Designed miniproteins, single chains, continued (4). Designs and how they scored, part 8

Each design is a single chain, and the fold is of that chain. pLDDT is the mean over its residues in the fold that is shown.

## One batch from the design tools (miniprotein)

Design m12244
Fold by ESMFold2-Fast:
Structure m12244 (fold): chain A 90 residues (1-90)
Amino acid sequence: MSIEELLEKVVEALKNGDLLSAIKLYHELLEKLYELAKENPEKAIEEVEKAIEALEKVYNDPSLSEEGKELAKQAIEQLKLLLERIKKEL
């Protein structure tokens, strides 16, 4: 499964209130982003920025559950830290 496909599935799971699937898919996404950062940091920066943007859109959706909103917020914070880490190593 591609990083783009995983991101889409995380967003769908959050919107559907399937928090366990959202957590599982997000961890899979995060692992693939870490591996990409080791192999191609420039591409990893692009993919992490896309993930942050997608999750910020979900976080700002007023129909999102409070639990989904909290998970999206935590994911955004983790991805921003990853982005800073990748940029610092360049």
Scores: mean pLDDT 86

Design m12245
Fold by ESMFold2-Fast:
Structure m12245 (fold): chain A 71 residues (1-71)
Amino acid sequence: MADDIAKKVAQKVVDKYADQIPASDRDDILDSAYAMALKTIKKLKDTKDLEEQIKAAEEAAEKVVQSALAG
């Protein structure tokens, strides 16, 4: 399901930046990354193959994490 893929993508991206994420912010950043990954997958479901959906979701989740770390 899209939810399972989005959760896996968000977890992968958060784990990649784990050393830079404060423990107090980890759950909020994970939830935000998951929401953007899920939104991206749902948006591309009818127009892109699964590999392209996953790649776009990873890019979207990474932007969310980077934005949270910058602000």
Scores: mean pLDDT 81

Design m12246
Fold by ESMFold2-Fast:
Structure m12246 (fold): chain A 88 residues (1-88)
Amino acid sequence: AEELRKKALELLQSMPPEKQAAFLAAVRERTAPLEARAAAVDAGEASEAEARALRAEALRRWAEAAKTQGPVGAEAGRLFEEALALEE
């Protein structure tokens, strides 16, 4: 799963800087509602099941953000979705 995430990030980093900035903005917008829960996980306040569910949800939102960035982004989003399937 982690290797697929790494490949997706490498594809995203190969995009023009404007597309990379747009991707990061889309990620921040989509993951902002999850930040409070991520802080709770980092503080050890959440259960292992809640931490896994949050990671899966974040990965899904990363995939959605990547798909908005054209063909390279769509391929990166597919890799994030494959990583998500392996988390199940």
Scores: mean pLDDT 77

Design m12247
Fold by ESMFold2-Fast:
Order: sequence, then structure tokens, then C-alpha cells
Structure m12247 (fold): chain A 85 residues (1-85)
Amino acid sequence: TVLVVEARFSTEAARRGMELLFKQEDKKTGKLISLEVGRTTVRAVFEYETEEEAKEMGEQLEAQGRALGADEIVTKLMPKSEYLK
């Protein structure tokens, strides 16, 4: 299962906070497969063995992004086969 997290912030500082959270998660689990960083936008893609793990992490990251003041944050779950198309 693939978890896609996309966030938009009003400031670069808040976006850096979200980027740091994604990198900290990768350091713990090694599940980050893609990270794209803009000035106020960040997109991370994680691969998990189960949909339940991906969903739980998506909910945690979305809550953390909102706490950082994200103007917009979206999480998507999909099979790896759909992500590769």
C-alpha cells in the first residue's frame, strides 16, 4: 500500500517543519520512497506492507500538518500498482 501526503503552507518555516516530520518518519521506518519540496508545498510518498499501517500513519501526519498550520493537507491511500500507473 502507498500513502501519499500533500501539504500547502503559508510560510516556508511551516513547510520545513512538515518536511522534517516526513524525514523523521523515514529515519524510524525506512518507508519513504519519494519526497518533493516546494517553497510552501511538500509531497511525500510512503510504502507500507498493510493498508492499516498506511491509514494510521496518514491520520497521524495529517493531524501533525494541521497542527503546524497547513492551509491544505491531503492524504491518499492506494495499491502500489495504481501508484506506478
Scores: mean pLDDT 80

Design m12248
Fold by ESMFold2-Fast:
Structure m12248 (fold): chain A 77 residues (1-77)
Amino acid sequence: SEEEEKTREEILKKLRELWQEALKNHEDIVSFNIRALQWLLDEKKRNNTPVLTQYINLLKSQLLAMGAEEQVKELLG
């Protein structure tokens, strides 16, 4: 839907901003993905949409692939 497309664009814009901040601060990839996941989880509390759930699941999968299981558990517990 048009509303889902708008939500996707807003998510991507924020993720890009977080990524630019990470690059400027020489932040490691795991730390960046944890911050991005935390932001998405906080946004889901405000606006629960399927698009947010899709990005949450994507970042969770990437963090698990990077061996960050404990950090993911801390955010979700």
Scores: mean pLDDT 85

Design m12249
Fold by ESMFold2-Fast:
Structure m12249 (fold): chain A 82 residues (1-82)
Amino acid sequence: SELLKEAEEEAAEIRKVYLESGMDADKFIEWLAEKAGVSKKYLEELYNKFREQVGESGALANLLNYVRKAKREKKSLEEVVK
């Protein structure tokens, strides 16, 4: 769908920026926390939970998708992670 393509294009752009800046997972989480308006600690706790279930790449993708969903629906990240 068009929404999935848009999300994939945004994810690709984000990955390009991180490759250029040399960002690791920690810096990526910090940037997402600022974008989502939540604490870095909150996203780190979510990342660790997802990492145990789906691995590092899957955890980062899950975080990005939840942040995108929260912004799209104009809800807090906590509401969409339920």
Scores: mean pLDDT 71

Design m12250
Fold by ESMFold2-Fast:
Structure m12250 (fold): chain A 62 residues (1-62)
Amino acid sequence: MDEEKAEKSLEYLKKKAEENPEYKKGLEEFEKRYEEDPESGAGLGEVTKEALEEAEAAKKAK
């Protein structure tokens, strides 16, 4: 996975987490899981792609 894409996706997810407390819980749980088991983070690439697509859609959704 491209590190730059991962960082950009994480920034987007953090912003969403600030707006929605439930999303924040999910993000914290994911980070905890990844820290305990790095293999669980193998799916982060999929999440990164979806997050970028959502970011672009949200930008258009004025």
Scores: mean pLDDT 60

Design m12251
Fold by ESMFold2-Fast:
Structure m12251 (fold): chain A 84 residues (1-84)
Amino acid sequence: SAEEIARGLLETAERIAKEAEELRESGGADPERAKLLYREAKVAAEQAQLLSDTYPEVGEIAREALEKAKEAAKIAEETVKEVA
């Protein structure tokens, strides 16, 4: 269901943010992992935006997923910059 997809995106965004923070605390020694986290966050944000625009019935959950995915992407982007 659209609600399950929105909830899954929110959970994914929260995991990405947590993993990105843990990677930064470890000194960002894994650039491949940082790049993967960034890509996952960007995909989640795009999917959440599309879901929010297409299905008003899950708009609130999808919007929350979008905001969390944007936060996750920002953390991952900062991590990638540290290993570049």
Scores: mean pLDDT 78

Design m12252
Fold by ESMFold2-Fast:
Structure m12252 (fold): chain A 66 residues (1-66)
Amino acid sequence: SEELIRELRRLMEEYRRVAERVYADPDDQEAIRRLEELNERIVRLMQELDARGVQPPSDVVFEFPR
């Protein structure tokens, strides 16, 4: 559904913001924990979309910062 796609985009945007925090301060344990939580939520939401037969938009890519 459209709402789930919007939620996915929101979570991906938050993930990128928190990843920038970790890059700026690698000792920020709270930011690292938050990244892990966001990753789990994104995976669950993608699984829910798949179960509902809804494809994520082509502009959404899941990428881990290194």
Scores: mean pLDDT 75

Design m12253
Fold by ESMFold2-Fast:
Structure m12253 (fold): chain A 67 residues (1-67)
Amino acid sequence: MSEEELREELRKRLEEIEREAVRLAITQGPDVARAYYEEKLEELIEEVSRRYGVEKERVRKMIEELR
């Protein structure tokens, strides 16, 4: 898998997490939304790192670059 394909995968999954966080902010409040976002970001980093054999810090940096 190319780094370009990995970044596209990360971008799509971040958009899904952000969309759900916005929904939670509206329905349950900003504290619940923030906790959800933080938890799902860490889960995404762990999953991608494990599946693609990329260091967690590198995955985190890619996510930061997509923002």
Scores: mean pLDDT 81

Design m12254
Fold by ESMFold2-Fast:
Structure m12254 (fold): chain A 100 residues (1-100)
Amino acid sequence: SRLDDLLALLRRTSAELLALLSTVASPEEVAKIQALIDAILAALEAGDAAGARTLAVEFGRLVEEVIRRYKPSPELRAQIEALLTRLEGLVAHAVLLVEE
């Protein structure tokens, strides 16, 4: 289904983001962000659009907190921000498919 394809793309894109975050953030912070990604995926698979939206907001806030705290290079920051923007778009699209 289109939802299954989006969830697979979410998993691949989130793995790429987590790999970049692991170069700058603590293992504990990376684990917390991974737990939020896992919770977003579980909410989408369960048809919980509202839960997925709430978790996606918290996910974005935590990634932005890592950027503010660790101040990665401009190049790495741009890569993290591009992946965050892509993930937020994928979650928004998946939420719309769940609400259909």
Scores: mean pLDDT 89

Design m12255
Fold by ESMFold2-Fast:
Structure m12255 (fold): chain A 88 residues (1-88)
Amino acid sequence: DESIEIIKNQVDRAVENGPPTKYSLEEIEKMKEYIKEAIEKLRSKGQYEAAERIEKALELAEEYLKENNLDGAIIILEHLKLVIEEIE
């Protein structure tokens, strides 16, 4: 998916250039919950392609969290929040 590759490249570049906004693990979990809720709303509206793209990017953020790459995960989650706000 071109959109996911773009996000990944932006994350890699942003992490290289400095840390993102500081978030606690609790705040990160709240962002994940917000994104998951937005995915379900998109599906309910028949926007399946947008929901699938956001879900795959969220999975990448969860992978970064497992790798202890908090900065990378936060950048993806913040980007997804902006994308969701544009779709809504």
Scores: mean pLDDT 77

Design m12256
Fold by ESMFold2-Fast:
Formats: structure tokens, C-alpha cells, sequence
Structure m12256 (fold): chain A 97 residues (1-97)
């Protein structure tokens, strides 16, 4: 991936992170499940940003996503956890190709 494309992706991720943080801060009517989903979504974007910056390896990035999926399962969000794990599997397959 070109350095310029990486910079653009990082800027887009930072925009998404800011919007997610503002939604968590400004919406006290969010259910506990919705709050957990937004917090995990923010952590996914932060992990992806760190990976794109070269601050973590692909293996470390995948491990972070698996930990977030475990957090979703502990919160009773099994379907969201399964979707995240499926995305992790697809990322691992793409990386090996």
C-alpha cells in the first residue's frame, strides 16, 4: 500500500473515531448494549489505525480484534462477536494470499 493511501485511510479512521466518541459522550439514552458496541467499534478503529501506522504487527492487530470479540461475548453480544470473528478470519485469509 502506498504511503499516501495509508495517510488518507488513517485520516478517515480518525474522523470515524471522533464521531463515535462524540456519539458516546452526547447520547446518554444509549442502551448498555449500544454503548458496548460503540466502544468496541472505537477500539477496532484505533487498532486498525495503529496497524496502518506500523505501530503493531498484523498478528498483534488480529489478537486485539479477537480480544474485542471476547469482550462482546462476555457482554452477551454473541452475534456481534461472531461477525467480528468472521471478519478476522477473512483478514487472515487475505493476508496469507
Amino acid sequence: MEEEERKEQIEELERGLKLGEERLKKNPELSEEEKILLEVGKEILEAFKRYLKGEMTFEEFVEELRKLAERLKKAGLDEAAELLLKEVEELEEAHKA
Scores: mean pLDDT 76

Design m12257
Fold by ESMFold2-Fast:
Structure m12257 (fold): chain A 85 residues (1-85)
Amino acid sequence: SEYEEILEKALDILSERMIEKYGKPEEVAKKRPPLLEEEKEILKKEPLPPREVLLEQLREARAELRDTNPDAAALAEEWIRLLEE
């Protein structure tokens, strides 16, 4: 369950990175509401990306969000730390 929370937060951070890169935060945010319980159940059945790939993507997100969304960058740092330990 805790690993599923890490996955959800990592995906949120990666989505924030994509929003920042493409400069459409308001449009993307409106199209991606918070995950519903039904969507969380679906995610539990999806394969998790390899740990190494997820770590690399989180490191990139941290670097890109550092100046524009420091809260998301701080969350990326937290998830990197948890995945490395």
Scores: mean pLDDT 57

Design m12258
Fold by ESMFold2-Fast:
Structure m12258 (fold): chain A 70 residues (1-70)
Amino acid sequence: MSFEEILKKVEERYPEAKKLPESRKREIYEQSVRRAEGLQKVGAVSEDQIGPVAELLFEEDIKGEVGLLK
């Protein structure tokens, strides 16, 4: 799972995300990965689910950020 591949998919669904600074998008992605790893550490998700959960958290956070770009 690469940041670039996930970002491309998210920007396809939320084109307004292209207006966000790349540094901010990368920060949100790194935070989403850390959150998914935290969920795995407490047994809420399996190790193979870290990637899919991080992608889901990233998409939701980006959706929130673009909602602020009115």
Scores: mean pLDDT 80

Design m12259
Fold by ESMFold2-Fast:
Structure m12259 (fold): chain A 104 residues (1-104)
Amino acid sequence: SKQLLERLLEALRQARIALDQKDYATALEYLEEALRLAEELVERHPNDVTVLEEVRAIVGAAITLADQIASQADPELQARAQELSERGDKLLRRITELLQQNRS
């Protein structure tokens, strides 16, 4: 869905803004929303190579932001950031498998 992809990109943009302001809690909330939307896009479009490639790039960016928060934030927020990074890595592996299946 174009609307889901637009919402995903907006969530990532808002996460970056919050992180630049050192509002790690707000950045994590937007990253949680971004990963949820990315998971929904992958579930709805498992055979759409264009959507999968776009979502893969966005998930990679989200993992990078989560890792940055994990290195800079308070211990409680570090744990949340690590969980989001692990969730992103799992989704990234799933997207890679789907992309391989669709190109075979």
Scores: mean pLDDT 88

Design m12260
Fold by ESMFold2-Fast:
Structure m12260 (fold): chain A 110 residues (1-110)
Amino acid sequence: GKIEKARELLEQAREHLREARRAIDAGDLATAERHIDRAIELIQQAIKILKSLGDPEAIKAALEAEIEIGVARLSLAVGKVVGDEEWGLRRALEHLEEAIEILEEAIEKL
């Protein structure tokens, strides 16, 4: 169902964040950014599913996850502006992992 699809999307997003971390550790920041961008797309798809359920707690979790994605995107932009792209990518990873946890906890209560 919709909930199973949301879980699948979040698991795929988590794997992209793992690959992004590996790429950062290898010094391949361009590959890391591609995996982070893909994770964001997958998390946003899961958010759309949770919003569609009409459950107030799922809607709250979706909005909190959107805030975490916003902070991740801002961290990427700031990293580029200050010339510390690795910092920006690592901060983005932390906030996207938090977004996934928020959504997973909401799904578990459905």
Scores: mean pLDDT 92

Design m12261
Fold by ESMFold2-Fast:
Formats: structure tokens, C-alpha cells, sequence
Structure m12261 (fold): chain A 56 residues (1-56)
């Protein structure tokens, strides 16, 4: 379905965001707790976007 294809693209974008967080971690710019918080925030944002697409 079109929603599924859109979700796959969204997950690809999310993977890029996760890679950025890992890069920041390599710089020791973020604590483990901060990384966890950022990942949770990114996940919540992605969930909202997927829900909006599914509701379309």
C-alpha cells in the first residue's frame, strides 16, 4: 500500500538521523542518557508522521 512505501522511506530518514547521533557520540558530545532521549524524540516524531500518512 502507499502508506507502507511511505513508512519505508520514513524509516530510511530515521536511520540517517540515528547515524548523526552516533557521529555525535564518537565526538563524546553526548552522554548515553542524552542519546537515549534524542532517539526517543526522533521515534516520537516519526510515529506522528507515519500516523498522519496512515490517516490520509
Amino acid sequence: SPELEEAVRMFALMADAVDEVFAARQQQSLSQAEIDALMAQKNAELQRQIEALRAS
Scores: mean pLDDT 72

Design m12262
Fold by ESMFold2-Fast:
Formats: structure tokens, sequence, C-alpha cells
Structure m12262 (fold): chain A 66 residues (1-66)
């Protein structure tokens, strides 16, 4: 089974975002600024790869935390 490089990158970004959100939720509001920064970086990488839907989702999550 062939997994395209871009699809693998999208999956990695999605996993990073999920971990970041889970950690922030467990640590509480003190972690939100760091989580928002991480999500914005992930969103920027998703945009560069052409995954606009994922980028928009991560930006919305970051704005919600900040």
Amino acid sequence: MKIPEEEAKAAALDIQAAVDLTVARNRGPEAYPEAAETLRRISEEARKLGFTDLAEQYEAEADRLA
C-alpha cells in the first residue's frame, strides 16, 4: 500500500495538533498560550502543503485558546 508523502505529512501534523490540544486541556489555562503558538505553527505548515481545511481548523483552535 502506497502512502503519498504529502498525506503522511498531513497525518503527522494532525497527530501533533491532537497531542498539543490534549496536553493543554489536561494542564489547564496556563498551557494555552504555548498550545496556541504550537497550533499556529502547525497551521502554517499545513498551509504550505496545501491542506487549507486543516490549516483553518488549527487556526480556529489556536484562536480559541488565545
Scores: mean pLDDT 77

Design m12263
Fold by ESMFold2-Fast:
Structure m12263 (fold): chain A 90 residues (1-90)
Amino acid sequence: MKLSDIKDVILDYMEKHPNAIVELEVPDDYTLDDVQEIDLSKIKPPALIIVKNGKPVKVAQGIEEIKAFLDKLLEKDPNLEIKGISVYEK
């Protein structure tokens, strides 16, 4: 599933669900420049988490940061495929 096809759906959902956490699984070979060590217990919704090889590697918190982050991912790779999506509330 292409990120470009789902970006607006993700943003609309998260704006309507302020307690939502969305996890996007990127391909195992996808190169991320800013890998973070993430403590999931400290994440405040709304939050977007990038998962690579089963590990959280990047987090964006708050709708404006999430929007900017999604825009940046698409600027880097307009054809970025998402392997999986998980949605839950905290």
Scores: mean pLDDT 80

Design m12264
Fold by ESMFold2-Fast:
Structure m12264 (fold): chain A 93 residues (1-93)
Amino acid sequence: SMMEKFFKELDELIKKLLEAKTLEEKMKIAKEIVDLIKKFLESIPEEEWDEVLDKISKKIEDAIRSIKDKDWQEKLGKYISDELVSYLQEIVK
């Protein structure tokens, strides 16, 4: 139920990201996606993180790849990747 609720919320944010018309709006939603992911990871055991992160990464990569503007695709992908990698490097030793 908690997992299903999280992925439903993630899918809704991804939909909003793709529907947004400007890079500024997409970046704002990308930050909300990152914050949602961080909050969810903090709510589950670390032993479950690898499975969850694999599913998240696939969904985000598929969504970012669907963006037609290559510059926006690269900026959004880099932002999300850098934020999540930085977070994980600080928490997982």
Scores: mean pLDDT 84

Design m12265
Fold by ESMFold2-Fast:
Structure m12265 (fold): chain A 62 residues (1-62)
Amino acid sequence: GRMEAEELIAEGRRLVEEGRELIREGERTGDVKKLLEGIGMVLRGIGLRFQAGLLLGREIPV
């Protein structure tokens, strides 16, 4: 439902923000592992936002 979609949007936004910070840290220190982990977090956050969009799309005609 909408409540679940809002939770996914909030969690996805958090993951993108945390992932971006980890990417910056990896770039600053030359830590490829941190860079890749940060990229993975951003991708997971985007995935959660897509899941939220699908939930909302099924309940509301476009």
Scores: mean pLDDT 79

Design m12266
Fold by ESMFold2-Fast:
Structure m12266 (fold): chain A 67 residues (1-67)
Amino acid sequence: MLAQEIAELQASRQALRDQKQANEKAAKDLAANPALADQYKAKKKAAEGLQKGIDTADANIARLKAL
């Protein structure tokens, strides 16, 4: 059922958004300490990767709604 598929994609998207927000918050906390620059970059990179997943989920949701 399209409604179920859309709901599952929305739930997956929300989980990715929550993970991205957590990584962005961690990056902000790390930004004040130059000794943690590599950890800061790792958290920023993780947030960017999660955004790609969110964009994919949004595209799939839009496609299913257009059916």
Scores: mean pLDDT 82

Design m12267
Fold by ESMFold2-Fast:
Structure m12267 (fold): chain A 85 residues (1-85)
Amino acid sequence: STLATMTEEEIREFLIKRLEEELKEAEELYKKLKPTEEEIKKAEEALNRFLEDPSKSVPIEEFTPGEKAALALLSAKKMLEEVKK
């Protein structure tokens, strides 16, 4: 019951550490798959639509491996930015 015993500050620090780890893994996947400009643009548009209205999420099954890699990297960066504030 780790979460039950942590303070709000400890939870935030834990989340930042985990998000930094996930970001590192997403960056490595992004470099390996080398998404095209079109795949990056589609991932950016999908993330922006989700952030504006979560009910408008696009089915992940429609995404290529490159689009998924770009989305993972962009999503991890955005989540880390929000948690640090």
Scores: mean pLDDT 76

Design m12268
Fold by ESMFold2-Fast:
Structure m12268 (fold): chain A 72 residues (1-72)
Amino acid sequence: KEEALELASRVLEAIGAAMNNDTEKLIELAKEGYYDEVKVGIGVGIRMAENAGDKESVERLKKAKEEVDKLV
């Protein structure tokens, strides 16, 4: 299914961007309409950063989530 493959790709891109602290890429994907996929990616990124004790990344990703939420 074309949509399923595209959405899976976007979730993976969002997870990658979140793990690399690429907030601009997360916002870009959200503006392209991939809000749910970006939120999933941010959530995964926050959890991984929390498990690693990376408080700076957690704060940055929570801020990115707020920016994405404003676009909805």
Scores: mean pLDDT 79

Design m12269
Fold by ESMFold2-Fast:
Structure m12269 (fold): chain A 70 residues (1-70)
Amino acid sequence: SADEAIAGAAQAVVGGATGDGALARAGVEKMESAGPVPAEARDTAIRGGEAGDIALAARGAQAMLEALGL
C-alpha cells in the first residue's frame, strides 16, 4: 500500500541518518511489499543506511517511491 511504502521510505532515511543498516533494510522491505522496485534504487537506499549517508539513503528511497508511482 502507499502507506507502507511511505513508512518504508521514512525508515530507510532514518537508517541513513543513524547509520542503522538493519533499519534501512526493513524500510526497503516495506517498500518492496507495496510493489516492484528497481534493484539499483534498493541497493542505494541500503548502502546509505549502512554508511550513515542520509542523502544516499534518501536518493534510493525516492527512486523506489517513484517506481511505485508515489
Scores: mean pLDDT 84

Design m12270
Fold by ESMFold2-Fast:
Structure m12270 (fold): chain A 78 residues (1-78)
Amino acid sequence: SLGDLLEQAIQAFVARDYEGALRALEALLELSRRRGDFSLVRQAKDLLLEILDAIVRDAPTEELRRRAEALRREVESL
């Protein structure tokens, strides 16, 4: 479910598994697009932006940083 993906992203982020957090957030946004339902993403917007900003700051690779920046732009636009 969308909620399970959000929980997975939060747990991965807390564990400093940034790749896992981004994978879960990417899946959350993809599933939201497929269902035409962004209600959970909008409800969690401030939390998602906080997580993504932290990953942009602390990402160990350029790939992870760019993925986080792309997700941040998408979430911010909602």
Scores: mean pLDDT 90

Design m12271
Fold by ESMFold2-Fast:
Structure m12271 (fold): chain A 82 residues (1-82)
Amino acid sequence: SDEEEYKRYLSLGLQALATDDALLDAAVAGDRAAVRELFLQRLKELGEPEPSEALLERVVDEIVAFVAGRSRAALRRFLGQE
């Protein structure tokens, strides 16, 4: 389902935030374009299919929203260490 695909891609995005400092930096900066490109690159590296544009936009929006108003230290505590 669309909701199951969204949750799956969101999970991949949150895992990437925990392990990719460039993605975390882009998300903290609110740079949606950079978050989009870095997330797509991560999906390609994992051999994951590219999501629809609508689904990709939803995941990028949620990643940026998730980090909004939080410091890097608070985010690292929330996501855990590698």
Scores: mean pLDDT 81

Design m12272
Fold by ESMFold2-Fast:
Structure m12272 (fold): chain A 62 residues (1-62)
Amino acid sequence: APTITVEGNVVTVSGLTEEEAQRAGLGAGMFGGETVVEGGTATAVSEDPEATAEGARFGLKL
């Protein structure tokens, strides 16, 4: 199961495959996150980190 951590305006999703991290990053980006995908981790910065975290969860279901 992926781990989603929210710290201020930064959302980090870890415990992913590289493909899952790319999908999580895509979902976070759709919800206003500026995303960086690195290995099994997707990191997004957003003014609304809660919405961005939901976007990451959406991306992981793809």
Scores: mean pLDDT 77

Design m12273
Fold by ESMFold2-Fast:
Structure m12273 (fold): chain A 84 residues (1-84)
Amino acid sequence: SRELLEELAKRIAEAAGVSYVPRPEALLRLLTEELGREPSDEEIREWVEKKIAEGKAKELYEKLVRAEIELGVEELEEAVKKVF
Protein backbone atom coordinates (compact mmCIF):
# COMPACT_ATOMS: atom_id res chain seq x y z
CA SER A 1 0.00 0.00 0.00
CA ARG A 2 1.02 3.64 -0.51
CA GLU A 3 0.70 4.31 3.24
CA LEU A 4 3.12 1.47 4.06
CA LEU A 5 5.63 2.76 1.47
CA GLU A 6 5.39 6.30 2.94
CA GLU A 7 5.91 4.93 6.49
CA LEU A 8 8.92 2.82 5.46
CA ALA A 9 10.52 5.59 3.35
CA LYS A 10 10.33 7.87 6.41
CA ARG A 11 11.78 5.11 8.62
CA ILE A 12 14.70 4.61 6.19
CA ALA A 13 15.41 8.37 6.19
CA GLU A 14 15.28 8.51 10.02
CA ALA A 15 17.59 5.47 10.32
CA ALA A 16 20.01 7.09 7.82
CA GLY A 17 19.98 10.36 9.81
CA VAL A 18 18.51 12.50 7.02
CA SER A 19 15.47 14.80 7.02
CA TYR A 20 14.43 14.45 3.34
CA VAL A 21 11.98 11.58 2.73
CA PRO A 22 11.85 10.26 -0.87
CA ARG A 23 8.39 9.57 -2.33
CA PRO A 24 6.73 6.13 -1.89
CA GLU A 25 6.90 5.40 -5.66
CA ALA A 26 10.71 5.46 -5.37
CA LEU A 27 10.68 2.75 -2.67
CA LEU A 28 8.32 0.55 -4.73
CA ARG A 29 10.63 0.96 -7.76
CA LEU A 30 13.73 0.09 -5.71
CA LEU A 31 12.14 -3.06 -4.23
CA THR A 32 10.70 -4.19 -7.58
CA GLU A 33 14.22 -3.93 -9.09
CA GLU A 34 15.90 -5.67 -6.09
CA LEU A 35 13.38 -8.57 -5.99
CA GLY A 36 12.75 -8.84 -9.77
CA ARG A 37 8.98 -8.53 -9.24
CA GLU A 38 6.44 -6.30 -7.48
CA PRO A 39 6.59 -7.31 -3.78
CA SER A 40 3.71 -7.76 -1.31
CA ASP A 41 3.30 -5.36 1.64
CA GLU A 42 4.67 -8.04 4.00
CA GLU A 43 7.75 -8.61 1.79
CA ILE A 44 8.34 -4.82 1.59
CA ARG A 45 8.19 -4.43 5.39
CA GLU A 46 10.42 -7.46 6.11
CA TRP A 47 13.03 -6.47 3.50
CA VAL A 48 13.31 -2.85 4.69
CA GLU A 49 13.37 -3.79 8.40
CA LYS A 50 16.09 -6.41 7.73
CA LYS A 51 18.29 -3.89 5.89
CA ILE A 52 17.90 -1.32 8.70
CA ALA A 53 18.68 -3.99 11.33
CA GLU A 54 21.84 -4.94 9.37
CA GLY A 55 23.05 -1.30 9.64
CA LYS A 56 22.54 -0.69 5.89
CA ALA A 57 20.17 2.28 6.27
CA LYS A 58 22.57 4.81 4.66
CA GLU A 59 23.23 2.52 1.67
CA LEU A 60 19.49 1.87 1.34
CA TYR A 61 18.75 5.62 1.53
CA GLU A 62 21.28 6.33 -1.27
CA LYS A 63 19.59 3.70 -3.49
CA LEU A 64 16.17 5.16 -2.63
CA VAL A 65 17.27 8.70 -3.65
CA ARG A 66 18.70 7.32 -6.92
CA ALA A 67 15.39 5.55 -7.63
CA GLU A 68 13.51 8.85 -7.04
CA ILE A 69 15.87 10.74 -9.40
CA GLU A 70 15.38 8.05 -12.09
CA LEU A 71 11.57 8.26 -11.72
CA GLY A 72 11.67 12.07 -11.89
CA VAL A 73 13.80 12.01 -15.07
CA GLU A 74 11.47 9.46 -16.73
CA GLU A 75 8.37 11.52 -15.79
CA LEU A 76 9.94 14.75 -17.14
CA GLU A 77 10.92 13.01 -20.41
CA GLU A 78 7.35 11.68 -20.84
CA ALA A 79 5.86 15.12 -20.03
CA VAL A 80 8.10 16.79 -22.66
CA LYS A 81 7.13 14.17 -25.30
CA LYS A 82 3.40 14.88 -24.68
CA VAL A 83 3.84 18.68 -25.17
CA PHE A 84 6.40 18.69 -28.05
Scores: mean pLDDT 84

Design m12274
Fold by ESMFold2-Fast:
Structure m12274 (fold): chain A 93 residues (1-93)
Amino acid sequence: SMEEQIKEALQGVADAEEAVRRALAAAREDPAATSEVARELAALPEEERRRLLAEQWEKAAEEAREYYTKLGKDELAEAVEKKLLEIAEEYRK
């Protein structure tokens, strides 16, 4: 069902956010064990890091909206975009 697809997609977004948080924490503890992107982000000042993360989540929202809309899944596009924009807004605070 569409409701199940939305639930699964929103869980995927939550898992991706947790993975980003964990990657940044790991980069601070052991830079050699993490991706180059995570190391670079972890080395930035907090304000700049938060701004860049907000911009990336906003871009992800735009891309997800476009992707699901092209598939004719407008309800899924709206739900995923909203969740990604909520994450971006938290980084702008």
Scores: mean pLDDT 84

Design m12275
Fold by ESMFold2-Fast:
Structure m12275 (fold): chain A 99 residues (1-99)
Amino acid sequence: SNIEKALQLVEQAKLLAEQALEYVKQGKFEAALLLLEQAKDLVEEALKLYPHPHIKEALEHLKKAIEGLKNGEPAEKVAELIEKAIEHLEKAIEELRKA
């Protein structure tokens, strides 16, 4: 189903975002950027399959984190944006499992 496929994409995006967060904390910004771009693409696909407020909010925070890394924003600010994206992905996973 579209819900099951969206759930799988959101779960994969969360794992990538969590690894990107660890790379940001280590100063591995290029590796973090690659993982965040992959997570963003998965979240965009999930949003097309199942429009959900938490999927949309996760996408917006991932986009802001990517832009922050590209613009040389402080690692702490980028980490906060990734953490907010992860929180929204967690809420989306919880709600999609109930659907």
Scores: mean pLDDT 91

Design m12276
Fold by ESMFold2-Fast:
Structure m12276 (fold): chain A 100 residues (1-100)
Amino acid sequence: REEIEKEIERAREEILELIRNSSESPEVKTAATTVAGIMFQEIKETVKTEEDPEKIIENIKKNVESFNAYLEKVVKDKELVEKLKEVLERLYERIKELLE
């Protein structure tokens, strides 16, 4: 589970860097950073408290899908949205691999 926490932190750092380096307004950057922080905190909490790997995977998928829907609605730079989605898809697949 320590390896999963490291993967979560790597994805978080990559997401925050992509947002920071984007051409989005400071308001959108702050909002997206805050929502990303909440998502990663929820994923990390689930990994720490849930014993069932299937439930962990389902919770991560749900959190990622919710965040992706938020990005599509709020972020104007569609290239940034796709890059953020790719980071989260890689995280999801990596956690799934580590739990199998």
Scores: mean pLDDT 83

Design m12277
Fold by ESMFold2-Fast:
Structure m12277 (fold): chain A 93 residues (1-93)
Amino acid sequence: MKEVIEKRIDRLSQEIDALNAELDRLEKEGADPEVIEKARSLIQKARDYLEKAREALKNGNIEEAKQYVDEARDYVLEARALINQARVELKKK
């Protein structure tokens, strides 16, 4: 179980890095600053929950770690939706 959650944390961390790279590109391309700011805020919340998940795993709290990973995933999904929206709007300009 611990190893499964560790792999999920690593996967979400990689996805967050990819989303940050995409946000940097969209910002350079002139995407809506409000959408960029909102997406960055969601990514920061996802990172905060992943750190809580790592701490819970260190303390042996497997169920708590799983809940934090689920929260981080939800924030990543919200950020991805905003990034997709920014990409679509940028193409219209």
Scores: mean pLDDT 86

Design m12278
Fold by ESMFold2-Fast:
Structure m12278 (fold): chain A 74 residues (1-74)
Amino acid sequence: SSMEREQLEREIEELRKEIKALYDEIASKMSSEQRDEVTEKWEEYVALEKQGADPETILEKLREILEYLKKLAG
């Protein structure tokens, strides 16, 4: 439904902002290897979005990235 799609699109936007904010906060504490891992995961997300993947798939990838960053943050 359009309402469910709008909700997923909003969650995607909010997750992107949260990921960026957390990355900016912890980037100075990350090793080069950890930064490379985050970059690779982010590039996978960008590729999925460019391929027109469904919103649920995009949301799942962003949640994976956020969880990884949260583990690095402690």
Scores: mean pLDDT 85

